# Designs tried in a protein design run: designed miniproteins, single chains, continued (2). Part 69

Each design is a single chain, and the fold is of that chain. pLDDT is the mean over its residues in the fold that is shown.

## One batch from the design tools (miniprotein)

Design m6397
Fold by ESMFold2-Fast:
Structure m6397 (fold): chain A 67 residues (1-67)
Amino acid sequence: MEELKKEEQEVKKLTEELRKTAPVTVHMIAGKVFAGGAGDEAVVAAFQAAAKEHEEEARKLAEEYEK
């Protein structure tokens, strides 16, 4: 359990660094992975819609970050 947390923290750190340099790219990839999951078309469509909303939100946050 604790080891998973450590790994998560490391991934978060790397993601944070990447977010500063290429926030849009990171969020786009994450969105695609989530939406591209294996599931029903309805579920995939719902995730795609959610991914778009999240991308918009993340993009706003990234813009604030770059300030």
Scores: mean pLDDT 53

Design m6398
Fold by ESMFold2-Fast:
Structure m6398 (fold): chain A 55 residues (1-55)
Amino acid sequence: MLSEKELLLRIFRHELLTHTDLSEEEAEAVVAELSKIEDLEQLKKEMRRITLEHS
């Protein structure tokens, strides 16, 4: 029922809260910024960059 983009953002939010020191507010801000990206490939690229920065 979720779009591919909505599902990716939901999973990523969970990963940020579970595997980084970001607060709920900070994770929501990151997801809100990512939600502005219309292209799924650019969205995935930005998600990977953020993950690597926090690894």
Scores: mean pLDDT 79

Design m6399
Fold by ESMFold2-Fast:
Structure m6399 (fold): chain A 78 residues (1-78)
Amino acid sequence: SLADLIVGAAIRFVKEGGDPVKVAEAAASQLIEAVKNGEITKDEAIRALERLRQGLVELGADPEKIDEVYEKAVKELE
């Protein structure tokens, strides 16, 4: 799915030296835009954001900063 592609690309970019917070913000924006364009559902986007959060924290990202990105994105989807 598009959501899986966005999350997979974000995780790969962080593994290749990308800033986890900046990448999370970009991926969250892409997921929100995909919902607005009718390409994915809100529920699919929320599940993708949860997977992104877990994956980035496992790669050593600051959980508090990633949680801020997650919470802001979820609020924008409602």
Scores: mean pLDDT 88

Design m6400
Fold by ESMFold2-Fast:
Order: structure tokens, then C-alpha cells, then sequence
Structure m6400 (fold): chain A 57 residues (1-57)
């Protein structure tokens, strides 16, 4: 979990948001599909990524 969050932090903007496309590249398609449910204008917050990872575990 921590390692995945660190990778997301590297592609996160200054407001704490990440594109769904970058999530797919870093964490894979299954996580990207889960965060897509929470996406707004194709972007999600770090909190949304964490919730998606917890849902898949």
C-alpha cells in the first residue's frame, strides 16, 4: 500500500490530484477502473486512490 501511494505521489499535482490515465500506468487497469467511479473531469484525489486500493483488498 505505502509503495503504491509513493508512486502516485510522484505523478500527483500540487493540489493532490492525479489523472485516471496516470493511475492506470502506475497501479494498473484494475485500480484505474475502481478510481474512475470517483473521478471528476478525469482526475481523482489521493484520498480517492487510497479508498480504491482498500476496496480492491
Amino acid sequence: LKEKLEKIGEVMDEDGYVSVEDIEKVLGKEVAEEVRKRAKDGKVSGRDVLLALLELE
Scores: mean pLDDT 75

Design m6401
Fold by ESMFold2-Fast:
Structure m6401 (fold): chain A 93 residues (1-93)
Amino acid sequence: SREEELRELREEIVRYFQTVLNAPEEEARRIAEELLAEAERLGLSPEGIRNAFEGRAHSPEEARLRLHFEILEAMAAMKNEVKKIEEEALAKK
């Protein structure tokens, strides 16, 4: 069903942000919800959302979701880098 496909996509996005970008679970969940909400506004099917997520945009709507994904990915990567710098600066060795 569409609901099952959307749940699987949500779980994949959450896992990606947690494992690849080291985002906290709560942030990864918020990012997934934001992306799925935008996809709903754009009228995208689960396949369209997957196309955007995997970098295979075939429509302007999929390209817009892909851009949103890339912005959130860049922000998560920047936050992870800042956290590493802060942890290194606070390390007492």
Scores: mean pLDDT 84

Design m6402
Fold by ESMFold2-Fast:
Structure m6402 (fold): chain A 68 residues (1-68)
Amino acid sequence: SLEDEYKQLADELYEMIRNRAPVEELEKVIKKLEELLSKIKDPKLKQNAQAAIDWFRELLARMKAAEA
């Protein structure tokens, strides 16, 4: 299901962050999550997924700022 794919990919992204993966690799996974979100039509799943993606994007923005 889209929910299971989202949860699996989000967990993978969290592990990548914990292991200090490069910003470029994190951005690739975030983009995949955003593509999955665009296909979700369930309002509750979409709302929860959007909140999580917003958090990942904020984290990515802070990481990029640290490199600038």
Scores: mean pLDDT 81

Design m6403
Fold by ESMFold2-Fast:
Structure m6403 (fold): chain A 99 residues (1-99)
Amino acid sequence: SELEKKLKELEEEFERLERRVRELIKKALELAPDDEEVRKKVLRAEIDLGVAHLVAAVGRWLKTKKNDIEGAIEFYEKAIEILKETLEELERFLKELEE
């Protein structure tokens, strides 16, 4: 039950971080849509989102098909780490762009 609670909290955190990354991608494109450096940073963030989704999908598969809650937790933690790093890079880039 504690593991299931932890997994649910990680699933919710993953969804929250994914939404935040997508919001920052949109903000970057709105600030400088034709800037090549902005487009490169956005492309990198979209690739990192795709990787995080694949990692989270493995976690979902472990939960639903293997009943491996501990394995699901590990993969969601890895997916969240990718999103956190992507978010930090985008926030840093946007601060530099706005200043």
Scores: mean pLDDT 88

Design m6404
Fold by ESMFold2-Fast:
Structure m6404 (fold): chain A 77 residues (1-77)
Amino acid sequence: DEIQRKLEEFEKDLKETWDLIKASLTPEEQKLLEESFKKMLELFKEMLEKGVKPDEILKEIEKLIVELLDKLEELRK
């Protein structure tokens, strides 16, 4: 269905991003990124299933991305 298709597309995008950058990441960074991707997928699925507005879904995903980037920056510095 449409929800499953959107979830699969999002999962594919995250996996492609992961494959591009994982070789430049430390084991700790890899674990953090993997955990964040799982949270993003779960949130995206839950919000789609609940019929949440697209703008709200994007806002929540953006928060998780910002949190991930901040944590990655802290690990590298």
Scores: mean pLDDT 75

Design m6405
Fold by ESMFold2-Fast:
Structure m6405 (fold): chain A 61 residues (1-61)
Amino acid sequence: SLVQQLSEALEAEDVATALAIISGMNVDDALRVLQEKRSLLSDDTYNTLLAHLKALQAREE
């Protein structure tokens, strides 16, 4: 599951892997996982991943 892989990447602080997984999954699912793992992330990492998700959402719409 991409949801599980994203959760594991976020827990490992593997931003590069998280970005790659996010690009291949549903934006709403990725946002949910990101919010669930918010407490494990620095503000900089969270904002970087959120900005990437918003860019993907804008590209699809």
Scores: mean pLDDT 80

Design m6406
Fold by ESMFold2-Fast:
Structure m6406 (fold): chain A 85 residues (1-85)
Amino acid sequence: MEAEKGEELIQLAVEVTGQVDPSSVPNAKKLAEKMVSSDNPRVKELMEKVTETLKKALKGEIPKEEAVRKASSLMTAGLLIDMAE
């Protein structure tokens, strides 16, 4: 179940980012993969927020461009938390 959630995040990050800016897909995938590899509970909480944000974009509840901006910020914050702790 945990591993399946990680794969979902990576797939969502690639899909939504690819629809907004295909050139950013490699960076989005790398950020998502780094979050998935973290054991930090704070990073896992941010992963769930990123996943939910991207799912809302696919449902049309928020603009995909806004979702990509929010997801990128949350993923970057997660990496900084992981590096500091």
Scores: mean pLDDT 79

Design m6407
Fold by ESMFold2-Fast:
Structure m6407 (fold): chain A 63 residues (1-63)
Amino acid sequence: PPGSEEEGKKYLKLAEEYIKEERYFEAAYYVLLAGENLGKEEEGAERADELIEKGREKLREEL
């Protein structure tokens, strides 16, 4: 439905902005929301796992 597709695109755009800011945990959250709205939950979960790993690596370097 149009509402779900538009919300999914909105969440993908937010995730891209958070990735640019190196805020990977927030990016992972919005990628999961986009996957749910676009019917791509498995792809969203895989992408979110990658982003969470990047976020953990960044935290280890900054601690």
Scores: mean pLDDT 80

Design m6408
Fold by ESMFold2-Fast:
Structure m6408 (fold): chain A 86 residues (1-86)
Amino acid sequence: MPPRYTDEQLIAALRAFIAWLREEYPDDPAVQQAAALLEQAIALLEAGRPSLEVNVLIAQAFELLRREHGSAFARAAFDRFMELLA
């Protein structure tokens, strides 16, 4: 992935996205599992782990949302995450 944002910006975006997921879908177990994967991605970023490991966790979170709620839901969630990165 081209480096267009800092680790601090990515961590802030992931935290904001997790908060948004929990506020909009508080009783959704798939959303809670996706949020947990994204929290693991934050922990890896804070530990200075390679971006590939972080990207795998982010991809797994969105794939979980796609499988449980469908592609339209996963796309809308991804678009929200990208807005938070900008």
Scores: mean pLDDT 81

Design m6409
Fold by ESMFold2-Fast:
Structure m6409 (fold): chain A 73 residues (1-73)
Amino acid sequence: SGKELLQQGLEAMDRASEVNQEAIKLGDKTREAQIVATLALTAINHILDPRLRSLGLELAESAVERMERLLRE
């Protein structure tokens, strides 16, 4: 439903905002951090558009996974 997708979108925006902030702090150290920061911001922009929200959720999940991988190194 639209309400479920909106709630998932808000939760994904919070996660993407956190990832973007952490990736920016690391951006000067790695190219991957810069890519993750851009991906997180792109996810937020997609979630804000109801037509692109499902894609935004996928992009947010990808940004989180890539940040987790980066932090393991």
Scores: mean pLDDT 82

Design m6410
Fold by ESMFold2-Fast:
Structure m6410 (fold): chain A 117 residues (1-117)
Amino acid sequence: MEEEELERLVNLFATEAIRISEELGLDPKYAIVVPRDKLIEAFKLPKEEQPEAFVKVARESERVDLSGLTPEQGVADLEQRGLVVIGFADSDEQYEKVIAAVPEAVERALELYEKYK
């Protein structure tokens, strides 16, 4: 898969992951972030191995306090640093909901990619 296609998949995954966080009513004060390069490497794996790889990457995530920034400003800053927002969580319970949603976000991203490739 071309690097540009992998970048598109990462962007689709991030968009769907954020959408799921919004659907769950999660607080956007704390962003859950992962390095973009790790997501690219996960998409290079066989499709059957991707859900487990993405959960592993998500478990290695950092929580970033976005207090004092709009969500849009915070996401833009993180993107410039090579980080991808995969959800929002202000508690351990919300964090586990973000992690649990990762396989669904991957599936949604792959379906959108195949539909519009």
Scores: mean pLDDT 80

Design m6411
Fold by ESMFold2-Fast:
Structure m6411 (fold): chain A 104 residues (1-104)
Amino acid sequence: SALLKKFDELTRRLLDVMDRMRGRFSDSDSVHTYTRNVRSMIDYLRNSLAQLEKQATTNDSQGFFTLYMSLAIDSIGRMVDDVTRRYTRLTREREEEERRRLQE
């Protein structure tokens, strides 16, 4: 389905940004905690969707599955934005600190 493909694509984008963030800030406990928590949320959403899909045998349960999929896509999209915003902020802060050290 188009919704499942969109969910998978957004999830791949989220995991890619998190991997880059973790690699760039491997020395940061807060980044490790944050990315671990985001990964746990992704795993929970994936598990919930898989369970709902198996139970989607009636028109009502199929409607509920479609609604939940749309909400999950919105949630992953917001997570992509949040992780990207945090990664950009941390990168800028590190670059500004490195620049200040080079000027001394």
Scores: mean pLDDT 82

Design m6412
Fold by ESMFold2-Fast:
Structure m6412 (fold): chain A 82 residues (1-82)
Amino acid sequence: SLLEEAEKLIKEAEELLKKGDLKGALEKLKEAGLLLLDVTPDPLRAIGLLLRIIGLELDGKPTKEEVEAEIKELRELLEEAK
């Protein structure tokens, strides 16, 4: 299911963050956010979150704290979509 795939991607992002791969984590979060957009009861929030993730990728120097915040928001969207 899309929810199971999104949860897998969020877990992969968390593992990449633990390894210090912030760019890899953001790529996985972007993939998860796109999947959640199809199933979320709050598509505007999902779009806003995706734009923030894309902005962090384009900045090229995201912080660990910024990536952790995006993981938290995507996990909240995942729980709302269940």
Scores: mean pLDDT 83

Design m6413
Fold by ESMFold2-Fast:
Structure m6413 (fold): chain A 72 residues (1-72)
Amino acid sequence: DAAVASRAAFDFLSTGDPAAFEVSPEGVIAVLERLSGLRLSEEERAWLLSLPPAQAVAALREFLRTGRLTRP
């Protein structure tokens, strides 16, 4: 649902709440890619989607700050 994905991405950007990411993880990632002009690889997206929501949010915030994903 595009409306749900857009709302989740907005809530994520404004609050950083993991619950917003949980509503539409793939939708949030897609919107962030469009807004930042950066593109995650298929492996990077799969890794983010495999993380618990709080850790995925932390990794996405670091990616937006530095332009790279920090992996364990």
Scores: mean pLDDT 69

Design m6414
Fold by ESMFold2-Fast:
Structure m6414 (fold): chain A 111 residues (1-111)
Amino acid sequence: MMEELVREIEALLRELEEALARKDLDRAVELARRLFEKALELYKEALKLDTKEALEKALEALERVLEALERLLAALRADPTVPREVILELEIMIGVIALMIGVLKLLLSKM
């Protein structure tokens, strides 16, 4: 299950980079929502497994998700046609991912 989630996240990250390169912001936002859902699922699975290996794998994937969402947020902020509620949605998703990363780092520091 965790290996499958990591592969799904990697595939979504690739699609998001392609959408950003094409300046397809609507597609990028849709991909970001799916990426966020998979990130939450990966985080929960890593906590359930509670092994150093699972936590490290989840941390690596979530850090890449965070970087991708921050790049998308920068692109959305540069486009004056993007609704403010979409920008706020991305800011909230980024905040939640950052909190999850913080929790994983704290748990790993005690291992």
Scores: mean pLDDT 89

Design m6415
Fold by ESMFold2-Fast:
Structure m6415 (fold): chain A 81 residues (1-81)
Amino acid sequence: HMRVAVATTYAPPELRDEAARAIEEALQKIGARLISPVVIDEETGKVTAIGEWDGEPGRYSLSFEAAGRTIGVEVEVFDVE
């Protein structure tokens, strides 16, 4: 029994490195183990990563302050057994 946690945010070009850090922190904060590198889509501004986590399925919203701005991260947990 293992679940996948997908962390996602959207950021303008000047905040994409900070968004990548927020994604990593969001996964670590919920207790997920990062299993994919952080991916940045330059066209859409989408920043995402995937972790393994055995907690409850669902959606979790986290916020982080970076570069004087708040970055919101959504984490979706799916059962993949």
Scores: mean pLDDT 79

Design m6416
Fold by ESMFold2-Fast:
Structure m6416 (fold): chain A 76 residues (1-76)
Amino acid sequence: SEMVAALEALGVTVEDRTARLPSEEEAIALVEELIERIRNKAPVPTTHIVLEAPEFDAELAARLGARMTELGALLA
C-alpha cells in the first residue's frame, strides 16, 4: 500500500525491522477485545491497526471487516 510505504519511510509504521504488524487473527482478537470493553463500559486504549497483506485470507478479512463494522456501530 502507498500509505503503508509512506508511513514506513517516515518511521511511523515499522521503525524497527524486528517489529511486525499483527496477524489477521491477532487483529481480529484485538478488535473483539475492544468491542467487549466498550460494551462493558471499561476504559479502552486508543489503538490503530494497519494490515498490509497481499495474500490476506478472504475469510479472515471478512471476519475482521464484520468486527470493525460492529465497533463502528458501538462508537456511533
Scores: mean pLDDT 55

Design m6417
Fold by ESMFold2-Fast:
Structure m6417 (fold): chain A 83 residues (1-83)
Amino acid sequence: SAEKVLEITEEAIEEVAPEAAPVAVEAARLAVEGHKALAAGNEEEAARLAEEVEELLRAAPEEVRALNEAVVKKGKELAEKYL
């Protein structure tokens, strides 16, 4: 479920980049709510939430980029270890 994906994502973010976690977790939560809105057929709400995510990315682009790279790096390490 989207809720469980969010929970795993939050744990991964907190482990690899705890100082950036508040911004990244908020962006992830908004993205999950946008997905739920689309699944419910509420395109207007999904578009509004997508704009909020873009606004967060513009306000903290370096933190979000650095966090994304940290998560990707950790994901690659885990994939190599378990694959």
Scores: mean pLDDT 75

Design m6418
Fold by ESMFold2-Fast:
Structure m6418 (fold): chain A 66 residues (1-66)
Amino acid sequence: SEEVKKKMIELRKKYVKENEDKLSDESFIASTAYRLLEGVKEEDLPELEQKYLEEAKEYIEEQEKL
């Protein structure tokens, strides 16, 4: 469900924020995935997050299987 997807992304964001020095790429992937789930268009994503667009889509697919 949408609620489960958002919850998983929030948990991942919290983990990544606590470990920023180790997991910068995962932080951006989770952030980009969250924005896509909110309905932000790919073209409207910040440049920094656009770099992780494909990984963010894969991340969403993984969370949907949970």
Scores: mean pLDDT 67

Design m6419
Fold by ESMFold2-Fast:
Structure m6419 (fold): chain A 94 residues (1-94)
Amino acid sequence: IDLSMSIPDGRRLIISGSNSSDDTYIIRLIDQDSGELLGQIIIQPGSSGYLSRNVQPGRRYIAEVLNSSSGQLIGSLSIQVISGQSSSGSISGS
């Protein structure tokens, strides 16, 4: 599974996931400062998914990738929103 996360305008967080594996994955978006689950997507084998949420300047967010069958955390990607700045990151795993 490949995960990318970006904030191209400093206001909207975009998560894109692509799954080339045989397993189903869950991508969860969490506000790290509050612990609030902002959203999640399920990505089936051979599929891709997309999640978009409004973000607040100065807050930290984390995207967690979990294997749906095992519940194991495969990876995570963190981003901090800096007012007026774009940001991006990516991770990959199988």
Scores: mean pLDDT 77

Design m6420
Fold by ESMFold2-Fast:
Structure m6420 (fold): chain A 71 residues (1-71)
Amino acid sequence: DKELERFEKLVEEYIEKLKDNPEAVERLRELRESALSIVEAMKKAGLSEEEIKEAIEAYEEEVRKFVEEAL
């Protein structure tokens, strides 16, 4: 899933950039785990690719906003 892989790479890059801020790293890991859990549940429930993409994009926006405030 290209959208999920893009999201995971985005979070991984931000964790590396914020590595000296353990609270920010922990929050980013929590957001990643939440996104992965929700996407897996949506796939198991048979939801459309568009619905899954929208969920991933919402988490991506939350991550970007959090990082911008943390920097």
Scores: mean pLDDT 82

Design m6421
Fold by ESMFold2-Fast:
Structure m6421 (fold): chain A 89 residues (1-89)
Amino acid sequence: MKEKILKAYELSKTLSTDEAEEEIGKLSEEEQEELRLAVLVPETVDEKAEAVLEFLKKLKDEKTIAAIFKLLEDADLKEIVEKVLELVK
């Protein structure tokens, strides 16, 4: 898992916003809602990062994980991304 998350983060730096949005569009409506709730429902950045990491662990495709990191950074939620990377160390 650790290697997959770290590779996905590096891959996220090469994706455009449009490519990331297209990749996220491949997720089911239920998966998109689960990700949205992981970002919006927890009260602290640490809890949001834990919820996001648990969601990412369920994903098989490294590019989908990379797209999620890219969209979170584009949405000014970089703190969540940084905490996910700390939790994986």
Scores: mean pLDDT 83

Design m6422
Fold by ESMFold2-Fast:
Structure m6422 (fold): chain A 75 residues (1-75)
Amino acid sequence: SVAIAPVTGGDVEEYAAAMGMEIVAREPLPDGRYRITLRNRETGEIEEIVADEEGRAYGFVALAEEIEKEPLPKL
């Protein structure tokens, strides 16, 4: 029930590298954002995040409609 804060700056590639994950898919959304599918390199588990059209990655299961401007301590 706790939300992971958005990642500010960088892009989805940088986010994946920082988290030890690899990008396996990028899917454009009607809103111009992207649904990014990541695979954990150690566990093989699949996770999804949202990135905006400028390549800013948002935390796990971030909803496009509820992405905050204020960053939270995380990652």
Scores: mean pLDDT 59

Design m6423
Fold by ESMFold2-Fast:
Order: structure tokens, then C-alpha cells, then sequence
Structure m6423 (fold): chain A 60 residues (1-60)
């Protein structure tokens, strides 16, 4: 699955404000599903690590 740098950035930046829109939560869950993580919609350490790896793999 190909993520754009913009999509990865949006998910990563969601941790800054604490008030997540439903669309952002869905994006987190879709990312977790695609990377075979626990689908809980929470930016935990494993999800953050996968996001950082995805950014490197996608040359972001």
C-alpha cells in the first residue's frame, strides 16, 4: 500500500492537539490495519514507530 507524505504527516501531526476528528481516527485505524498493528485508533509507541519507518521508506 502506497501512502503519500501528506497522509503520513497528517496522521503523525494528530498527536499535537488531542482533539481528533473522526476522519483522522479512521486514517489512523486504516494505517494500523495496513501495517498489521493493533487497530485501536491510538497513536501508541508501535504505531508511531511504524509511521516513522513508513516516512523513511516513502522518502519523507
Amino acid sequence: VHYTCEQLRTIYDADGDGDLDESTILAVKNFQRDFDLEVDGVLGPKTVEALQKAQRDNNC
Scores: mean pLDDT 71

Design m6424
Fold by ESMFold2-Fast:
Structure m6424 (fold): chain A 108 residues (1-108)
Amino acid sequence: HMGEELKKKAEEVYKRYEREARELAEAGDYVGATRKLLEGSAELSNIATEAAKAGAVEAAKHAAELAERLAKKALEYGKKSGTPEASSLASGAAINAVGARVEYELLK
C-alpha cells in the first residue's frame, strides 16, 4: 500500500527533474541541468530512505534505480559543461544515488 504510493512519488520526482534538466541542457545550461539532477537525486534518496523505514522493498529499489539514472545523466551533462562546478554537482548526484542503493540493499 505505502510502497505503491512511494513508487509513484519516485516516478513523478524522476520525470519532473529529468524534464527540467533536459530543458536547461537544450538551452546550453549544462551547469543548471547538472544541478537539477543533483536536486532530483537528493529527493529520490529521501524517498528510498522513507521506503526503507516502511519496509517497502520494491519502492526502495525503484527509487535507487531512478537516482542512479539521474546521477548518470548528471555525469554526462557535467562532462559537456567542462567546469569544476558541474563536476562537483555530478559527484553529489552520484553520492545521493549510492545512498539510495545502500538503503535498498540493507533491507535484505
Scores: mean pLDDT 91

Design m6425
Fold by ESMFold2-Fast:
Structure m6425 (fold): chain A 119 residues (1-119)
Amino acid sequence: SNLDKLAEELKKAVDEAIKHLTPEQAKQVRENVDKALKAVEEMKKVLDDYEAGKITPEEAVKRLRKLLDEFEENLLKVYEILQAAGVPQELLDRVKAAAEKLSLYLLFQINYLESKAKE
């Protein structure tokens, strides 16, 4: 539920920023946001699989690190398009803040699992 709330904050920040874009730029931003949010859904599945005892902490960390990289790569592309399009700094800052909150939450989950793997 916390992941869902953070994902919705990011989506709302992006929706305000895309109002300043051409239709083609808006499409590119939406495609990269969709890929980033798909990575978040896959991360939720990894966490659920770990909680259910289906995967080891080591395997969970490996999968989450890869998905976090994919999430961050897609959000970097979003930020670059918004910045190049001259979106107001306030809206750029909101997108960045929402993305950073989500990345930090995911990093906390990874760090917890890494502590379990080092026992």
Scores: mean pLDDT 87

Design m6426
Fold by ESMFold2-Fast:
Structure m6426 (fold): chain A 62 residues (1-62)
Amino acid sequence: SLAEEIRKLAGEVAALIAQPTRDEAKIRELMRRIAELNERLMGREVTDQVRAPALPEAPAPA
């Protein structure tokens, strides 16, 4: 899920910040990805599925 991806990336950022050798470029890149995923999560908070035009659960054609 998107929430799990965000948590994972946030953990990596925290680990990088805690290191004596901080790679600011990597931290910035990870935070950027977190922001993108967060926007998607917020946009799909109510409905986490899009309409399925090609996946009808119909009874067998018999």
Scores: mean pLDDT 68

Design m6427
Fold by ESMFold2-Fast:
Structure m6427 (fold): chain A 65 residues (1-65)
Amino acid sequence: MKAQLTNLKITQLSDTKVKLTFSAEESGEVDETILVEAGGKVYEVPLKMNAEKGKTYEITVELKP
């Protein structure tokens, strides 16, 4: 089954680093592409993982130049 993500928040830590915070509404596999804007550019961040309903996840992503 596929997980549904809710409360997605993107926090910019630097021009090349962002923090993604989200919660899972349903348990299952996450296979999403998150669009992140940093330094005037839009980056595609693929997110593949298993999530559990009711848990909040925090992932730091390095945006390579």
Scores: mean pLDDT 76

Design m6428
Fold by ESMFold2-Fast:
Structure m6428 (fold): chain A 91 residues (1-91)
Amino acid sequence: MSGDEEATRAIKAALKNKDKFSEEDLKNVLGTIVGLSRLNGYEKALAFVEEHADELKITDKDIKTGLINFFEGKINFSVMNEITRLSENIE
């Protein structure tokens, strides 16, 4: 399955389950996913982000922070892994 499909499901899972995570943890992990989606040209994931911008409220600062966390090995893997697990149940 393409990384674009996986990123799209992860973003959907995060929105559907936002009450399970702190706003800070969600913004940091979503910033990483959206930032990587921009770098990889994941058009479907980016279209979903644009369509749901009012709900996601992910800023360029959140994306920058998420990418820095990825490249510095500071990702919250607990939150990322849980979002990935939840994405397997997204219809």
Scores: mean pLDDT 82

Design m6429
Fold by ESMFold2-Fast:
Structure m6429 (fold): chain A 98 residues (1-98)
Amino acid sequence: MEELERIAREAVERRLAEEKRELSESERIAAELGVLLELSMLAEVARELGYPEEEIRRILRLVAESREAANLAGKALEYYVKGDLEKAREYLEKVLEL
């Protein structure tokens, strides 16, 4: 959990730098919590799909570092919620190829 909190903080800082946005302290905390919840959900989905912890950790880092990886992970979560586990896995494989 502490590792996910660190990754979430770094992701928010990177996204704010890219967008040249300034947030209040409460808005920054809310953004960090949002990213933490997204990463936590993604980790559970990847674990349910049979990914080993090493690959889950790599997926989370890629998603935190890259908007392309985040978009692919978002599609994986969308297909998972729809019950399409095959397509969910396909999009996570695309994240790992980055």
Scores: mean pLDDT 77

Design m6430
Fold by ESMFold2-Fast:
Structure m6430 (fold): chain A 81 residues (1-81)
Amino acid sequence: MKEEAEKLKKEADRLLNEAKELIQSSPTVTPELKRAIELAEKAKQLADNALKSTDPRVQRALIEAAKLYIEKAKELIEKAK
């Protein structure tokens, strides 16, 4: 689980960098792109909280939530392309 949470944190960071590059390449920031950044930031926070959790049930719930936010952020980034 710790390894999975670290992987999710890196994936969220990668999505944040990708979204920021898209904003820099275009003067127009779409609502979808702003939302993708917000969701990726939230996923990173959830993954970090999972790493800090001592309860396996809470850790698993946070990991699953982080996965959901990452998938939604990916969808919004693809729509912004």
Scores: mean pLDDT 80

Design m6431
Fold by ESMFold2-Fast:
Structure m6431 (fold): chain A 86 residues (1-86)
Amino acid sequence: MNYTLVIVGLSREEAEELAEEARKRGGKAIIVEGKKTTLVITGLSLEEAEELAREAVERGGAARIYENGKLVAEYGEFDEDESPGV
């Protein structure tokens, strides 16, 4: 099964490090730069996505895992009191 991992709240450099880790695991990674840096990873198992989600939280980010566009897991704070989507 393919899961989509969305990571926010990281620097560009940290997002690129996790993107490389995802690619080494056989996944695909896209970094979207805009108001904030967002990392989107696909092609991983749930276990691999959860490992990267936890790593993102340790780095001060937040992560969500989706299966077929539905939210299945959340890690860290995606919506802070004054900063939704961090």
Scores: mean pLDDT 77

